Designed miniproteins, single chains, continued (3). Designs and how they scored, part 83

Each design is a single chain, and the fold is of that chain. pLDDT is the mean over its residues in the fold that is shown.

## One batch from the design tools (miniprotein)

Design m10755
Fold by ESMFold2-Fast:
Order: structure tokens, then sequence, then C-alpha cells
Structure m10755 (fold): chain A 78 residues (1-78)
């Protein structure tokens, strides 16, 4: 995957997704992932979004563990 994220992006992403995770289940949909990324100024292509989601969706249920995703994003900050 060729997506890189600005410094502090993982923290901002976590704050935004926590606001959207009203159920507190630690999971978000792929659509919510796209919305958060776009809100934070990252405009992923469908292919980039699918690749990112697939990397953290270990259950294949379309639900993304956003805590795992935040950890992944921290490794990709520029």
Amino acid sequence: MEMTFPAGFAARFRAAVDALDTDGDGRISREALRAVLELLGVHPTEEELEALAAEVDTDGDGRIDYRALVALLETREA
C-alpha cells in the first residue's frame, strides 16, 4: 500500500472515530472509515481503502477494529 499519513494523523483519526463509534464496540464500517479519512484530509481511492480495510479486517465481516487500524496508521505517519 502506498498511502502515507501526516504526523499526528493516528491520534486525530482515533478522536474522530471514537465520536462515530456510538456503540462503543471498537468497530467501524468501511463507509465510516472512508468518511473519517476524508474528514481528516485523506482522500483514498477505492483500491487504497479496500487494501487498508483488508489489512485490519481479520474476520472478513466488513467490521474494522479501529484500534488495530490506529496502530497501523502510526507506523505509516510521515
Scores: mean pLDDT 71

Design m10756
Fold by ESMFold2-Fast:
Structure m10756 (fold): chain A 87 residues (1-87)
Amino acid sequence: AAEYREVAEKVRELLGLKKTDKPGTYIVTGTKEQAEKAIELARPYLTPEEQAALDRLRASGYGDENLALHAIGVLRYKARQAEAAAA
């Protein structure tokens, strides 16, 4: 659904993701508070299993920026699945 892509883009904006000169690498320029807000924005669009995956990452010592990056990937994947199902 369009909502998954829109939320993924908002999460990206809150993180302040900038492309680097190296393909596939990004710099997070947003604050810790913005990363936390980005995760909270994404959670309502995730299944309980997908939310539990974020909680496991946090328990393993990953920072909020890494959790938000993971959520972007999940949201983009769900958007592609919804688009394929609607076609």
Scores: mean pLDDT 77

Design m10757
Fold by ESMFold2-Fast:
Structure m10757 (fold): chain A 92 residues (1-92)
Amino acid sequence: SLGEDLLQAAILGDLDLVRELLAQGADVNAKDANGRTPLHLAAMYGHLEVVKLLLENGADVNAKDNNGRTPLDLAKEYGHEEIAKLLEEAAK
């Protein structure tokens, strides 16, 4: 599905593919088996430009995965300081 493709593109940091899938109507808040959205995965894997693009397209900054983790929690856990700062600003 477009949602599954978007989740994989977010893991890979493929900015152009993320943009194309969103243009095709992929759900920006699609969830994987762990309840993680594209924003969770981009934040966890350190893909700053993908995080920015997802936020521009209405990604839910406060979405919680099946463990109650937000994208901000994952950015902090995995040491992505610039992404963490961006997500803190977006949550206000």
Scores: mean pLDDT 93

Design m10758
Fold by ESMFold2-Fast:
Structure m10758 (fold): chain A 90 residues (1-90)
Amino acid sequence: MAKAEELYKQGKYLEAGDLYLSEGVKAFKEGDYEKAIEAFEKAIEAYTKALGPDHPEVATALYALADVYKKMGDFERAERLRREAERIVA
C-alpha cells in the first residue's frame, strides 16, 4: 500500500482512505484477512481525519472491517464494529 501511505503522509487523507479501502477489499477477496484488517483500519483512520468520525465513509470502512472479523469467526468483534457503523448512519 505504498501509494496510499504516501498520500497519507502528504495530508491527502481522503485519497489515502479510498486507496486503503480498495486494497482492503482486494485482500479480503483473496482471503488475506491480516492485510484486509490493516488496510481497513488505515482507511478508517484516513477517513476520520479527512471527514470526521461521524461521516458515512467511516461507517463504510467499519462495516468492511466487521465483515473480515466475521469471516475469521470473531463474531463479538464483528458485532461491535457493525454497531459502531450503524450509530454513524442512524
Scores: mean pLDDT 87

Design m10759
Fold by ESMFold2-Fast:
Structure m10759 (fold): chain A 69 residues (1-69)
Amino acid sequence: MKKLKIVLSDGTEYVLTEEEANKLRDEAIKEAIKKEGDKAIVDPSAPDEARLPGGLLRKYLEEVLKKKL
């Protein structure tokens, strides 16, 4: 399996499988939409990666990672 390294804003590093990284990203997008509402979605017709601003996605990736670990 391919492993991906995720670095958080505080410099904390996590090594995840590609599948785990994708699930984490999906959960981060879901949490961002849940907490920020429709304001989190920049373009609803774009692929999921382009729907959220990078900074907002990173914030919720960090939050979801800290909840699971």
Scores: mean pLDDT 63

Design m10760
Fold by ESMFold2-Fast:
Structure m10760 (fold): chain A 63 residues (1-63)
Amino acid sequence: KSYTKLRAIEDYEAKSPEDLSFKKGDVLELLEPLTRSKVKVLAKSEATGKVGYIPARYVEPIE
């Protein structure tokens, strides 16, 4: 099953200009394939429109 949307399961504060900050419950658009071994994924925040890297462990796929 292919997923294009992610939901944040925890708050995250960006540690670099390339990372996104988000809050638990935020929806993000996946911009690269999500795999079980991926540490960070490139995503776009639906709330802010910003693009950046997010830790894969803090998000889950949604329909």
Scores: mean pLDDT 74

Design m10761
Fold by ESMFold2-Fast:
Structure m10761 (fold): chain A 82 residues (1-82)
Amino acid sequence: MLKLSDEELERIRKAFSKFDKDGDGVIKGSELFSVDVTLTTPISDLFAEADKDGDGTIDFDEFLETVSKLSREELEKLLDEL
C-alpha cells in the first residue's frame, strides 16, 4: 500500500481544491473536463471508480482513496500538473 507523507496529504488537499472550482467540498463531473485536456494521467478512470453512487460528485474521502491507489510516480505527476 502507498504510505502517504504529511507533505503528500497536503498536496492532495490542494489538488482537490484545484478540481473543486465552486469551493463546495465536492468535485463535479463538469469540473473534470477542463483539467483532463491537459493531463495524461487516467483522471477519468480514477473518478469513474471514485463515483461509487453514480451521482456525478466525488467528496474528499473518495478522492483521497482513489489517488492513494496510484503509483508514487503517477501521484507526483498528478500533483505537479495541478
Scores: mean pLDDT 65

Design m10762
Fold by ESMFold2-Fast:
Structure m10762 (fold): chain A 62 residues (1-62)
Amino acid sequence: MEPVTAVAKEDFEAKSPDELSFKKGDVLEITRVVDEDRVEAKSLKTGKTGIVPASYLETVLE
């Protein structure tokens, strides 16, 4: 899958080590879709990757 750039719509706190914490306005790169509700993303700010809820992200592709 080609990476898709997205912006965090809200703050998210990781609940497990495989999840990624972020703040509203952080830019993330979606690297793969895990399931209907979750994606794997890389924070462009920290370079860390983790699982995040897709509903917290807004894609920059309009």
Scores: mean pLDDT 77

Design m10763
Fold by ESMFold2-Fast:
Structure m10763 (fold): chain A 59 residues (1-59)
Amino acid sequence: KKLVKAVKDFESSSSWALSFKKGDTLEVLEDLGEDFIVAKNLATGEEGIVPKSYVELVS
């Protein structure tokens, strides 16, 4: 599976967007193109859209 790590906090009031904290590990579920992914926060189990600029690839 493809994992990314949050490089900064992101809070959203929108049901379609994933909220996370810096250092959270997210599983990439779908690549939506250049700017966004669909990811699952492994700490909370929640899924949503994440800006690619907020995450970095992990091994």
Scores: mean pLDDT 79

Design m10764
Fold by ESMFold2-Fast:
Structure m10764 (fold): chain A 70 residues (1-70)
Amino acid sequence: MRSGFEAIEELKEQYKKLGIRYEIREEEIDGRRYRVLRAESGGVLVVDVEDPELGMTEEGLKRLLEEEKK
């Protein structure tokens, strides 16, 4: 499984290759910090900075990348 941080890094590289503009911000919601990636294509990934153990499978990451290519 890939962590949420690994998923963000993979999406960054794919967005670079596709020429998609993106923004990464750290936001605080209900006392917890999140790293949020937002792409102009409409893709959004949210990762808890204190608990990045969002179990991203290879299949889940590929599906996100597939959506960004459309």
Scores: mean pLDDT 64

Design m10765
Fold by ESMFold2-Fast:
Structure m10765 (fold): chain A 109 residues (1-109)
Amino acid sequence: SLNKKLLEAAENGQLDEVKKLIENGADINAKDEKGRTALMLAAKRGRADVVEYLLLKGADETAKDKHGNGALYFAFIARQLDVLEVFAKKSKDKAVAVQAKMLIDTLKQ
C-alpha cells in the first residue's frame, strides 16, 4: 500500500520518495501496527529533512503510538538533536515547539 511505503520511506530518510507518495495520495498520518506515524519513525531515525517536510505538510505533531509516545519522545530517547531543533523551529503547535526546546536543553546538560 502507499501508506506502508510512506512509513518505510520516512524511516529510511528517502525525502524524494516521501514527497512522491504524499502527492500520489498516501495518508500523511497513516499508522503502522504499533500506532507509529511517518513523523515518529523519521524522528526516531534522525531524518531531519523528512521531519521538516512532514511538519510543513501538516502531519499530526501530537499523534501517539499504542504506548502513548509521540515523535518528540522518539527523537529525545534516540538523542536526535537535529530533529528536536526542527520541531523547536518549524512546529505549528506551540506546545510541541516549547517541549522540543526543553528537551534540547536537557540533552545539552
Scores: mean pLDDT 92

Design m10766
Fold by ESMFold2-Fast:
Structure m10766 (fold): chain A 67 residues (1-67)
Amino acid sequence: DRELEELFRKYDLNGDGTLDVGELGLLLSSLGLRPRSGEVQRLMDEFDTDGDGTLDFEEFRRLMESL
């Protein structure tokens, strides 16, 4: 959890406690994952239940647990 919190904060460039599609893509790439075009958007759409286009930490954690 501490490692995920550190990664989340590092890529939360706006400091608003959420990750957008671009930030999520950079984070996943930093972990050695190579998401294809549209793959990051697909993951975002799947875990962004509110439809606001961003992931909070709990949504992000659930996404990471699914990988």
Scores: mean pLDDT 76

Design m10767
Fold by ESMFold2-Fast:
Structure m10767 (fold): chain A 63 residues (1-63)
Amino acid sequence: GPIEIAVATKTVPLNNDSVLGFKEGDKLEILKFLNSDLVVAKSLKTGKTGLVGSSLLEIVDVK
């Protein structure tokens, strides 16, 4: 099925178990939209899942 991918616009250091840490330019798979401000995403580099602010992500098309 279609995978929704986003690119991190800023670096976020790992701070806790619920919030996903990533580097600017990292690709994330969007798993769920919780609300307009918050998503659950998976890092394609680390395989970790967590909460991400949607304003930190730019959605890209994956063919």
Scores: mean pLDDT 76

Design m10768
Fold by ESMFold2-Fast:
Structure m10768 (fold): chain A 62 residues (1-62)
Amino acid sequence: MVGDIYQAIEDYEALLPTELSLKKGEKVKVLKEVNENWWYVQSLKTGKSGYVPKSVLEKIEK
């Protein structure tokens, strides 16, 4: 959900300049749920923002 903190469950390599690369365990803040497959997030490690597949993210707390 927007504003919630998620973490990457696996490494993700950006395929486009608008996407964000993540390493497994990297924490992100959800900025926008764009569609059913893609979220716009900000890395808490680097401060960079980009699109990632929501399938590589899990919520840190239930």
Scores: mean pLDDT 81

Design m10769
Fold by ESMFold2-Fast:
Structure m10769 (fold): chain A 63 residues (1-63)
Amino acid sequence: LVGKLAVALYDYTAASPDELSLKKGELVRVIGVDPERPEWVRVQSLSTGKTGLVPKEYLKILP
């Protein structure tokens, strides 16, 4: 997953300061995974450059 591009399937609103808000259709790069929390991935927004955690199920990983 790390290094892959992904697209947000849904709007997401960050609930804590370590999370990242996304708009549906936003492109992100996966920059980290947490083996203790496999439902979450750390991403960087390609449009804003901001980083944070988002639910993996909100993303479509691109080939």
Scores: mean pLDDT 81

Design m10770
Fold by ESMFold2-Fast:
Structure m10770 (fold): chain A 115 residues (1-115)
Amino acid sequence: EDVNAEDEFLETRLHRAAREGKAEEVRELIEKGADLGVIDVFGRTPLHLAAREGHAEIVEILLENTNHDVNAQDINGNTPLHLAAEEGHEEVVEILLEHGADPNAKNKKGKTPAD
């Protein structure tokens, strides 16, 4: 099975596992050589999806396994920190800030994660 195979929305198994909170599947996909920097049709990385859903363990796993851009922006200019803060996932917000997330990053509406 191709670990980087994309569906009609450019979503990989890693995107789905990160969104669904499947930490063990995330670890297995990384061991099989999954690309952590893949983006879906909305410009979202697996880190964006884990952060939006509040999956702190998966956020840690993704950040520990590669030096990917913690400040990557989706099509709306939202970073993982914007998505975690919008949903009130305080533990994920703290983890992202510890890994260099920019609390002053502005999305396409001019909003920071704190706004």
Scores: mean pLDDT 85

Design m10771
Fold by ESMFold2-Fast:
Structure m10771 (fold): chain A 72 residues (1-72)
Amino acid sequence: SEKESKVKEAVELEEEGNEYFNQGNYDEARKSYEQALEIRREVLGEFHPDTIATEEKLGVLDLKVAVEKVTK
């Protein structure tokens, strides 16, 4: 199904984002998470738990980058 295929794509993008994050490549991690978020908003809706979780990951990423620039 199209919805199932897109959900899998979003999961793969989130996994790519996690890999980039673990490598310290925060710019690529952000791009991957943003793409996963767009798909999840389209397919699952803005208020779906998976969509919200992706938004939270981006928020944490932005805070981590900001803190590292200020404190390190």
Scores: mean pLDDT 83

Design m10772
Fold by ESMFold2-Fast:
Structure m10772 (fold): chain A 103 residues (1-103)
Amino acid sequence: SDEILKKQAELIRELAKLIVETGDPWEATKEFVKKTLNKTVNTKEELVKLYDELLEKGDYPLATGVGMLLAILNGIISDEEIKKIAEAKSAEEVLKLIREMAE
């Protein structure tokens, strides 16, 4: 489970960096999904379906990445929180930030 959590944190950090670099959460979503899954998504409904498919498959690291994208696109995670995750220097720091955001 620790290896899975570390992979989840690393994917979340990479995704946060992509969002900061693009300045557009939707463009970052398209790039992330194409790069990691070789798939295209054009709507939130397609992204929700992808999230469900990844959970059913047991691909928890990628499911967590897609879940974070959905949270960002729905305004649950702020631009300031995304920047903090992108600036994190370790997987452990990313996990700490996520725990603080969930509280």
Scores: mean pLDDT 80

Design m10773
Fold by ESMFold2-Fast:
Structure m10773 (fold): chain A 148 residues (1-148)
Amino acid sequence: SLGEELLRRAARGDLEGVRELLARGADVNAADNLGITPLHLAAANGHLEIVELLLEAGADVNAADIYGRTPLHLAARNGHLEIVELLLEAGADVNAADIYGRTPLHLAARNGHWEIVKLLLEAGADENAKDIYGRTPADLARENGHLE
């Protein structure tokens, strides 16, 4: 389907392929069986221009997969600073929690992405948010060797 092909091209970083499929009427919010959208895949894989194109085409910036993860969670987890900036400008919920109670700040801190941690805090992220195990973002950073 056009939606399945849109997911594949967004994942691969095929900007012109994404543009072509959207022009042909592909659903910008197409989701797979896990609730993963083109915006999730572009954000996770660092495809900044595709993230921009999908948002311009009306992609849901706060779409959640079956684990409660938003595009912001995936960009923050994977260290894509410019995509985190763009998603926040587009109205991403900085405090969205996944099924484990983890926010984008938890994932950035766990992986040592300090410029993203700073940006999320400036955007109003709750530094005291606890996951389902009672861990703050700072706790996850310490447990993963990124903080003393």
Scores: mean pLDDT 94

Design m10774
Fold by ESMFold2-Fast:
Structure m10774 (fold): chain A 67 residues (1-67)
Amino acid sequence: IEEKILEKIKEYLISKGVSEEDAEKIVEAIKNKDVETVKKLLEENGLDVEKVEEEINKIAEEVAKKE
């Protein structure tokens, strides 16, 4: 995953009320493909895993169109 995509995902999570520390942990888990940690952290922060995955796909699509 490109750093630009990870930065946008972090900003999205913070905008949904996730703390900066938790957002960084989620982004690190995404980078490491640790699906179980991602799901756990998203659920702990009251986020729907499927909705977050959909938003990540939209962010990745936007970045890919520019690069």
Scores: mean pLDDT 77

Design m10775
Fold by ESMFold2-Fast:
Structure m10775 (fold): chain A 150 residues (1-150)
Amino acid sequence: SKYTEEMAELINPAARYFTEAAKKTLSPEERALLVEAVSEARIAMITLGGILDERKYEELGKKAIEAAKEILEAAKTLLENAFDEEVRREALERMIRAYRELLEIVDELLEENPDDETLKRVREALERFIAALESWLEGLSAEEMRRRAA
């Protein structure tokens, strides 16, 4: 249960930092969508850790933990700099990149077992959270464009 435990130790605080950052900058309605997506992504990442433990994929397991560490650091940076638009944008871009690395790991596992319904659910949860992060990032870009037009 090494990767399951390591993943939980990284992703549980990351989800808390992300949720608190969202509370500072987003409306209640926007925040509700992101909180649902982060909850699903948290469960998906812990589930991925369990799959990596069961199948003993050492190199993919190490890569997944490094991505989870980057997610934690980016989520912490996002919370600490919630009102700094440039730092917030960079933190969101870092999180998106790290979650995309996790999708690559899931896709590699699915190539070996294409009918794995658990891996398909993990993939769907991670894709949904990436889309939520991209929507937040796009909102910041639209505000910057509006500022340049004023």
Scores: mean pLDDT 83

Design m10776
Fold by ESMFold2-Fast:
Structure m10776 (fold): chain A 86 residues (1-86)
Amino acid sequence: SKADELVEKGRKAFEQKKYDEAIKYYTEALKIDPNNAEAWLLLGEALFEQGKYVEAIKAYGKALDIDPENEKARENLRKAVEAYKA
């Protein structure tokens, strides 16, 4: 799907440490499919790498609202909360 293509472009941008680009692609994917837990998780990871901890916490929260059993999203949320408090 178009949303899946945007997520893939975001991942490639993230791998190149182009976090602004990754965020844009993940955000566009989520406008098409807002119930994509993986895209919310990946958006949170890109926001975390930019030090945008509050925004990362919100994105990880959205991933967990959709998929509560996602251990990676739960652990990333914990790390973002700790980073925000530091």
Scores: mean pLDDT 91

Design m10777
Fold by ESMFold2-Fast:
Structure m10777 (fold): chain A 123 residues (1-123)
Amino acid sequence: SSLSEDLGKKLLEAAYAGQDDEVRVLLANGADVNYQVTEEELPPGASKSVLGSTPLHSAAYNGHLEVVEVLLKYGADVNAQDLFGNTPLHLAALSRDPESSLEVVKVLLKYGADVNAQDKFGQ
């Protein structure tokens, strides 16, 4: 439904911003923890690099440890692939904060992240 899509978009935005309390509220209200950005939902001028991204991808990229933990507890797919075959683990490794990146990587591995996942389109 449109409500489910609206909750998914808000969840992605809250996860990107590190708003852990808002993430918890949205998940409790039925937001899809595995929401993925589609091309039809892409804002004008936005990078196509976000296509297929989940809230977990966004939180991992920005080093938002508490949001990562909450999303995984709610059943986020730890090995979800975006359009380019990137997993949340790949995006965590690209974080510019080494301390936050290390802790996010540890949590993703605890939840079964595949260290051998390939970055190329899931051929």
Scores: mean pLDDT 79

Design m10778
Fold by ESMFold2-Fast:
Structure m10778 (fold): chain A 62 residues (1-62)
Amino acid sequence: MRFIAKALYDYEAKSEDELSIKKGETLLVEEVVDDDWVKARSLETGETGLVPIRYLDKIEEL
């Protein structure tokens, strides 16, 4: 499932697989990995990584 989302909160990556995001950042969610994590790309920086799904507000389904 792919969708556009906004970050609800700042998140700091805890591993190389994770993506640091800032509140209000717009992301393309490419894949839902599990109940807690998604693989996302920042549309502002172009960086990709894992982000907690609970930190995201879904704006638009693709």
Scores: mean pLDDT 84

Design m10779
Fold by ESMFold2-Fast:
Structure m10779 (fold): chain A 160 residues (1-160)
Amino acid sequence: DPLKKALERLREEFKEIGEHYLALARAYGAYDPEAGAKAEEELKKQTEALLEALDEAARNADDMQKVAEQLYQAADSVDATREAVGTVAAVDPALRAQLTQLLDDLAASLRGSGDVAANGSRTETTLSVSALAAGAESARRQIKALVDAASAAILAKAAA
C-alpha cells in the first residue's frame, strides 16, 4: 500500500522532529527549569497526539475521509507546539523565528495533504503525502541544526 507506506515514513520523520524539540526543551531547563519542564510536557503531549493521528491515518489508508481528518488533527498538534518551541528558542530571536517558521510550514503542508485526501483521490493523496514526507525529512535536518545552535546559546546563557 503506497499511501500507508508514505504515512508511515511521514510518522518516522515527525517522531525524530519531536525528539529534537524535546532535546531543546530539556536544554532550556538548565536556564529556566520551570519554563523548560512546561515546554517539555507540552511538546511530549503534542508529539504523542501527532504520531497517533498519523498511525490512525495509516491504519485507515483505504478511507480518504478518515485520512483527511487525521492529517488535520496532526496539523493542529504541530500548531499547538509553536508556543512551547517559541519559549525554549527565545534565547536567540533569529533561531526562534526559523524554528517557528518550519513548524508553520509543516502544519500548512499537513493541511494541504488533508485537503487533497478530502477530495477523495487516493492516488493524489499518496503523491501529496510522499512529497510531505520528503519535505519533513528536509525540515528534520534543518530543525536538528537549529536546535543544536539554540542549545549551545542556552548553555552559554546558563553559564553566565
Scores: mean pLDDT 90

Design m10780
Fold by ESMFold2-Fast:
Structure m10780 (fold): chain A 77 residues (1-77)
Amino acid sequence: MERIEEIVEKLKELLDEYAKKENLSPEEQELLEKQKKLLELTLEMIKNKEERDGVTPEDLEKKLEEELKELEKLLKE
């Protein structure tokens, strides 16, 4: 659980750093908002015991890491 929270914090910090850039395209801004909403939904699922219905913390951590990589890819350009 703690590792998931750490990844979430890193993801939030990354989103905030990129949001500070005034040169983001409208498409990049929409994708960032979508990613933020997706992150919120993921956190709600974790709190609702979704992880205990056969989903391990490691599986959730992996999914959050994949989301982080996708965000980095989108913002690289």
Scores: mean pLDDT 67

Design m10781
Fold by ESMFold2-Fast:
Structure m10781 (fold): chain A 68 residues (1-68)
Amino acid sequence: EAKEYLERAKELVEEGADAEEVEKEAKRAMIFYPDPKVAEYLRKAIEAVKEGDYEKAAEYLEKAIEAL
């Protein structure tokens, strides 16, 4: 469940979606898996999107998925 939302967030990052869309899917993942390590990676991914660094955002989302 949480993994599916994080994979969707990563797909959105790869498509160049805005931070609001990425944050929406990340928040869904956190509802199902409220882990502080996952939350930290998601926060960093969203900040990377806001800065236009989509490569770093994808890396952080992958780390969040690995931390599930």
Scores: mean pLDDT 77

Design m10782
Fold by ESMFold2-Fast:
Structure m10782 (fold): chain A 58 residues (1-58)
Amino acid sequence: MLAVATEDFPQLSPAFLALRRGERVEILRVLNDNFVLARSLATGREGYVPRSALEVVE
């Protein structure tokens, strides 16, 4: 499932995926109501991101 970052998100720890607004990601797993595991399509990096920072597009 494809999503786009709606805001910049910093890498607060190694477990999180840093994102820039407009960056495209693939949602690999929904963990809970607050977080997903996603992969950046630009870098191939994986990490946790808040669901509120993403808009599903596909």
Scores: mean pLDDT 80

Design m10783
Fold by ESMFold2-Fast:
Structure m10783 (fold): chain A 94 residues (1-94)
Amino acid sequence: VNEADELGLTPLHWAAREGDLERVRELLENGADVNARAKDLPSSGMGGMTPLHLAAITGHWEIVEVLLEAGADPEAKDVYGLTPADLAKLTGQL
């Protein structure tokens, strides 16, 4: 469940980004790392992002709530020093 792809993105990152709430719950139940961080790669644009960052920038608030309940760090910063709330504000989700 914590196998990262070439960008350091776990299945939980992708489920959070796509808005797949059922998959998010399944992955967390199976021990997914709620605070997993993407790799800082020049091609990704997602360096240091957690699943919570991806849920916030996509406006999937039910997933944001589930991730926070599972112990996601709302103060986690990506490689640009941005928190999930900062990204949500920048994308107009807040």
Scores: mean pLDDT 77

Design m10784
Fold by ESMFold2-Fast:
Structure m10784 (fold): chain A 122 residues (1-122)
Amino acid sequence: SLNEQLMAALRSPDKEASLAQVKALLAAGADVNYRDESRDGETPLHLAARNPDEEAGKALVELLLAAGADVNAQDTFFGDTPLHLAALQGKDGVVEILLKAGADLDAKDKRGLTPRDLIEAK
């Protein structure tokens, strides 16, 4: 499906190929808020926020937010938002982009942790 292709593109280690492919798939009608239930309800924005390359992650997060991604989507594993994942990984540039987009700094996951708690623990 287009949604499965979108999730695969977001996992690509090639930043330029990933950005071009994600943009094309969204234009083709892939659901920017797709929930991969086989992977704990992860959304495209969760994958972008946890991208091991911070510059790739920033570019993908900006692209997905521009396409209407839900900044406060919660996965089913721990109830984490994209901001929880960016904060946990120490991706300060991604954290800044998500906060500017209206991410809830005080959203509690299933562990009772907020993104604020994860940022302050650094």
Scores: mean pLDDT 84

Design m10785
Fold by ESMFold2-Fast:
Structure m10785 (fold): chain A 106 residues (1-106)
Amino acid sequence: MVDENGETDLHKVLKAGDFGNIGALLEEMKKNGEDINAKDKNGNTALHLAAADPNVPKIIVELLIEYGADVNAKDNNGNTPLDLAKKNNASKEVIELLLENGADPN
């Protein structure tokens, strides 16, 4: 479910750094037909938030992609998850993971 800011529970746990139950949350979202590509008020998907934060483990980015996250989704500023990863000094492994899964390098 989304709140008045367009945020899903997935957005909230990523912003809070609470990764412990993210796999279970993704399974629940999939079972309930919830949109993993839901955008908050800034146009950020969960994948934008995960890719932008160098403290988010690579496995979380990988899980989001496995659950159908759009690697080329654009926020309200036209930034993709790859753009945010590069701007925020994400690990080389996260950048490579996004590129391997079809992220546009341009």
Scores: mean pLDDT 82

Design m10786
Fold by ESMFold2-Fast:
Structure m10786 (fold): chain A 104 residues (1-104)
Amino acid sequence: SAAELLAQDEMGHTALHRAALAGDLERVRELIAAAREAGVTEELVNAQETHPDGLGRTPLHLAAEHGHLEVVRLLLEAGADPNAKDKEGRTPLDWARRHGQTEI
């Protein structure tokens, strides 16, 4: 359901944040498909982490930071904002640059 897809854990992460962080391509694909059926794709792919000590990162920030290129491609195809800024003004591309040669 939409509520389950948008639910945030103790770290302010949705299931999509966790899948993107892990580079779990199959889980990312599954979550995006479920979000399309529930009509919450944009909300899910652009959700910012809500932990008080967190940076307000989206799933795309986490995938880019860890160099998960196929996850990055799936998130962008699903409507993730490549210009989304975290609390420090950093985009997903800025995070990728800090972690080496990843193409976004």
Scores: mean pLDDT 82

Design m10787
Fold by ESMFold2-Fast:
Structure m10787 (fold): chain A 103 residues (1-103)
Amino acid sequence: DSELNLELFNAAREGDAKKVEELLKQGADVNAANVLGYTPLHYAALYGHLEVVEVLLKDPRADVNAADVYGRTPLHLARKAGHEEIVEVLVKAGADTNAKTTL
């Protein structure tokens, strides 16, 4: 379980949508969070990997509003990074547009 989740974080950060899909099928946790509260969706949103965002959001268990240790959601990271198409996809998936950060 731990190894699958670590591979999922790496695949999401690198933009490997096919590997993300394969790892989820193997039982990786779509909502896995690291020590900073970063989920795979946080990494995909931060680094502009639209296809990874779409694959992760196909899992109905995906928490689109997962908050890191600073209260930042994937939507906050996508907005800050200027990834407008990812912002639109996250909003359509139910992202809270009024969520407040601690920073």
Scores: mean pLDDT 85

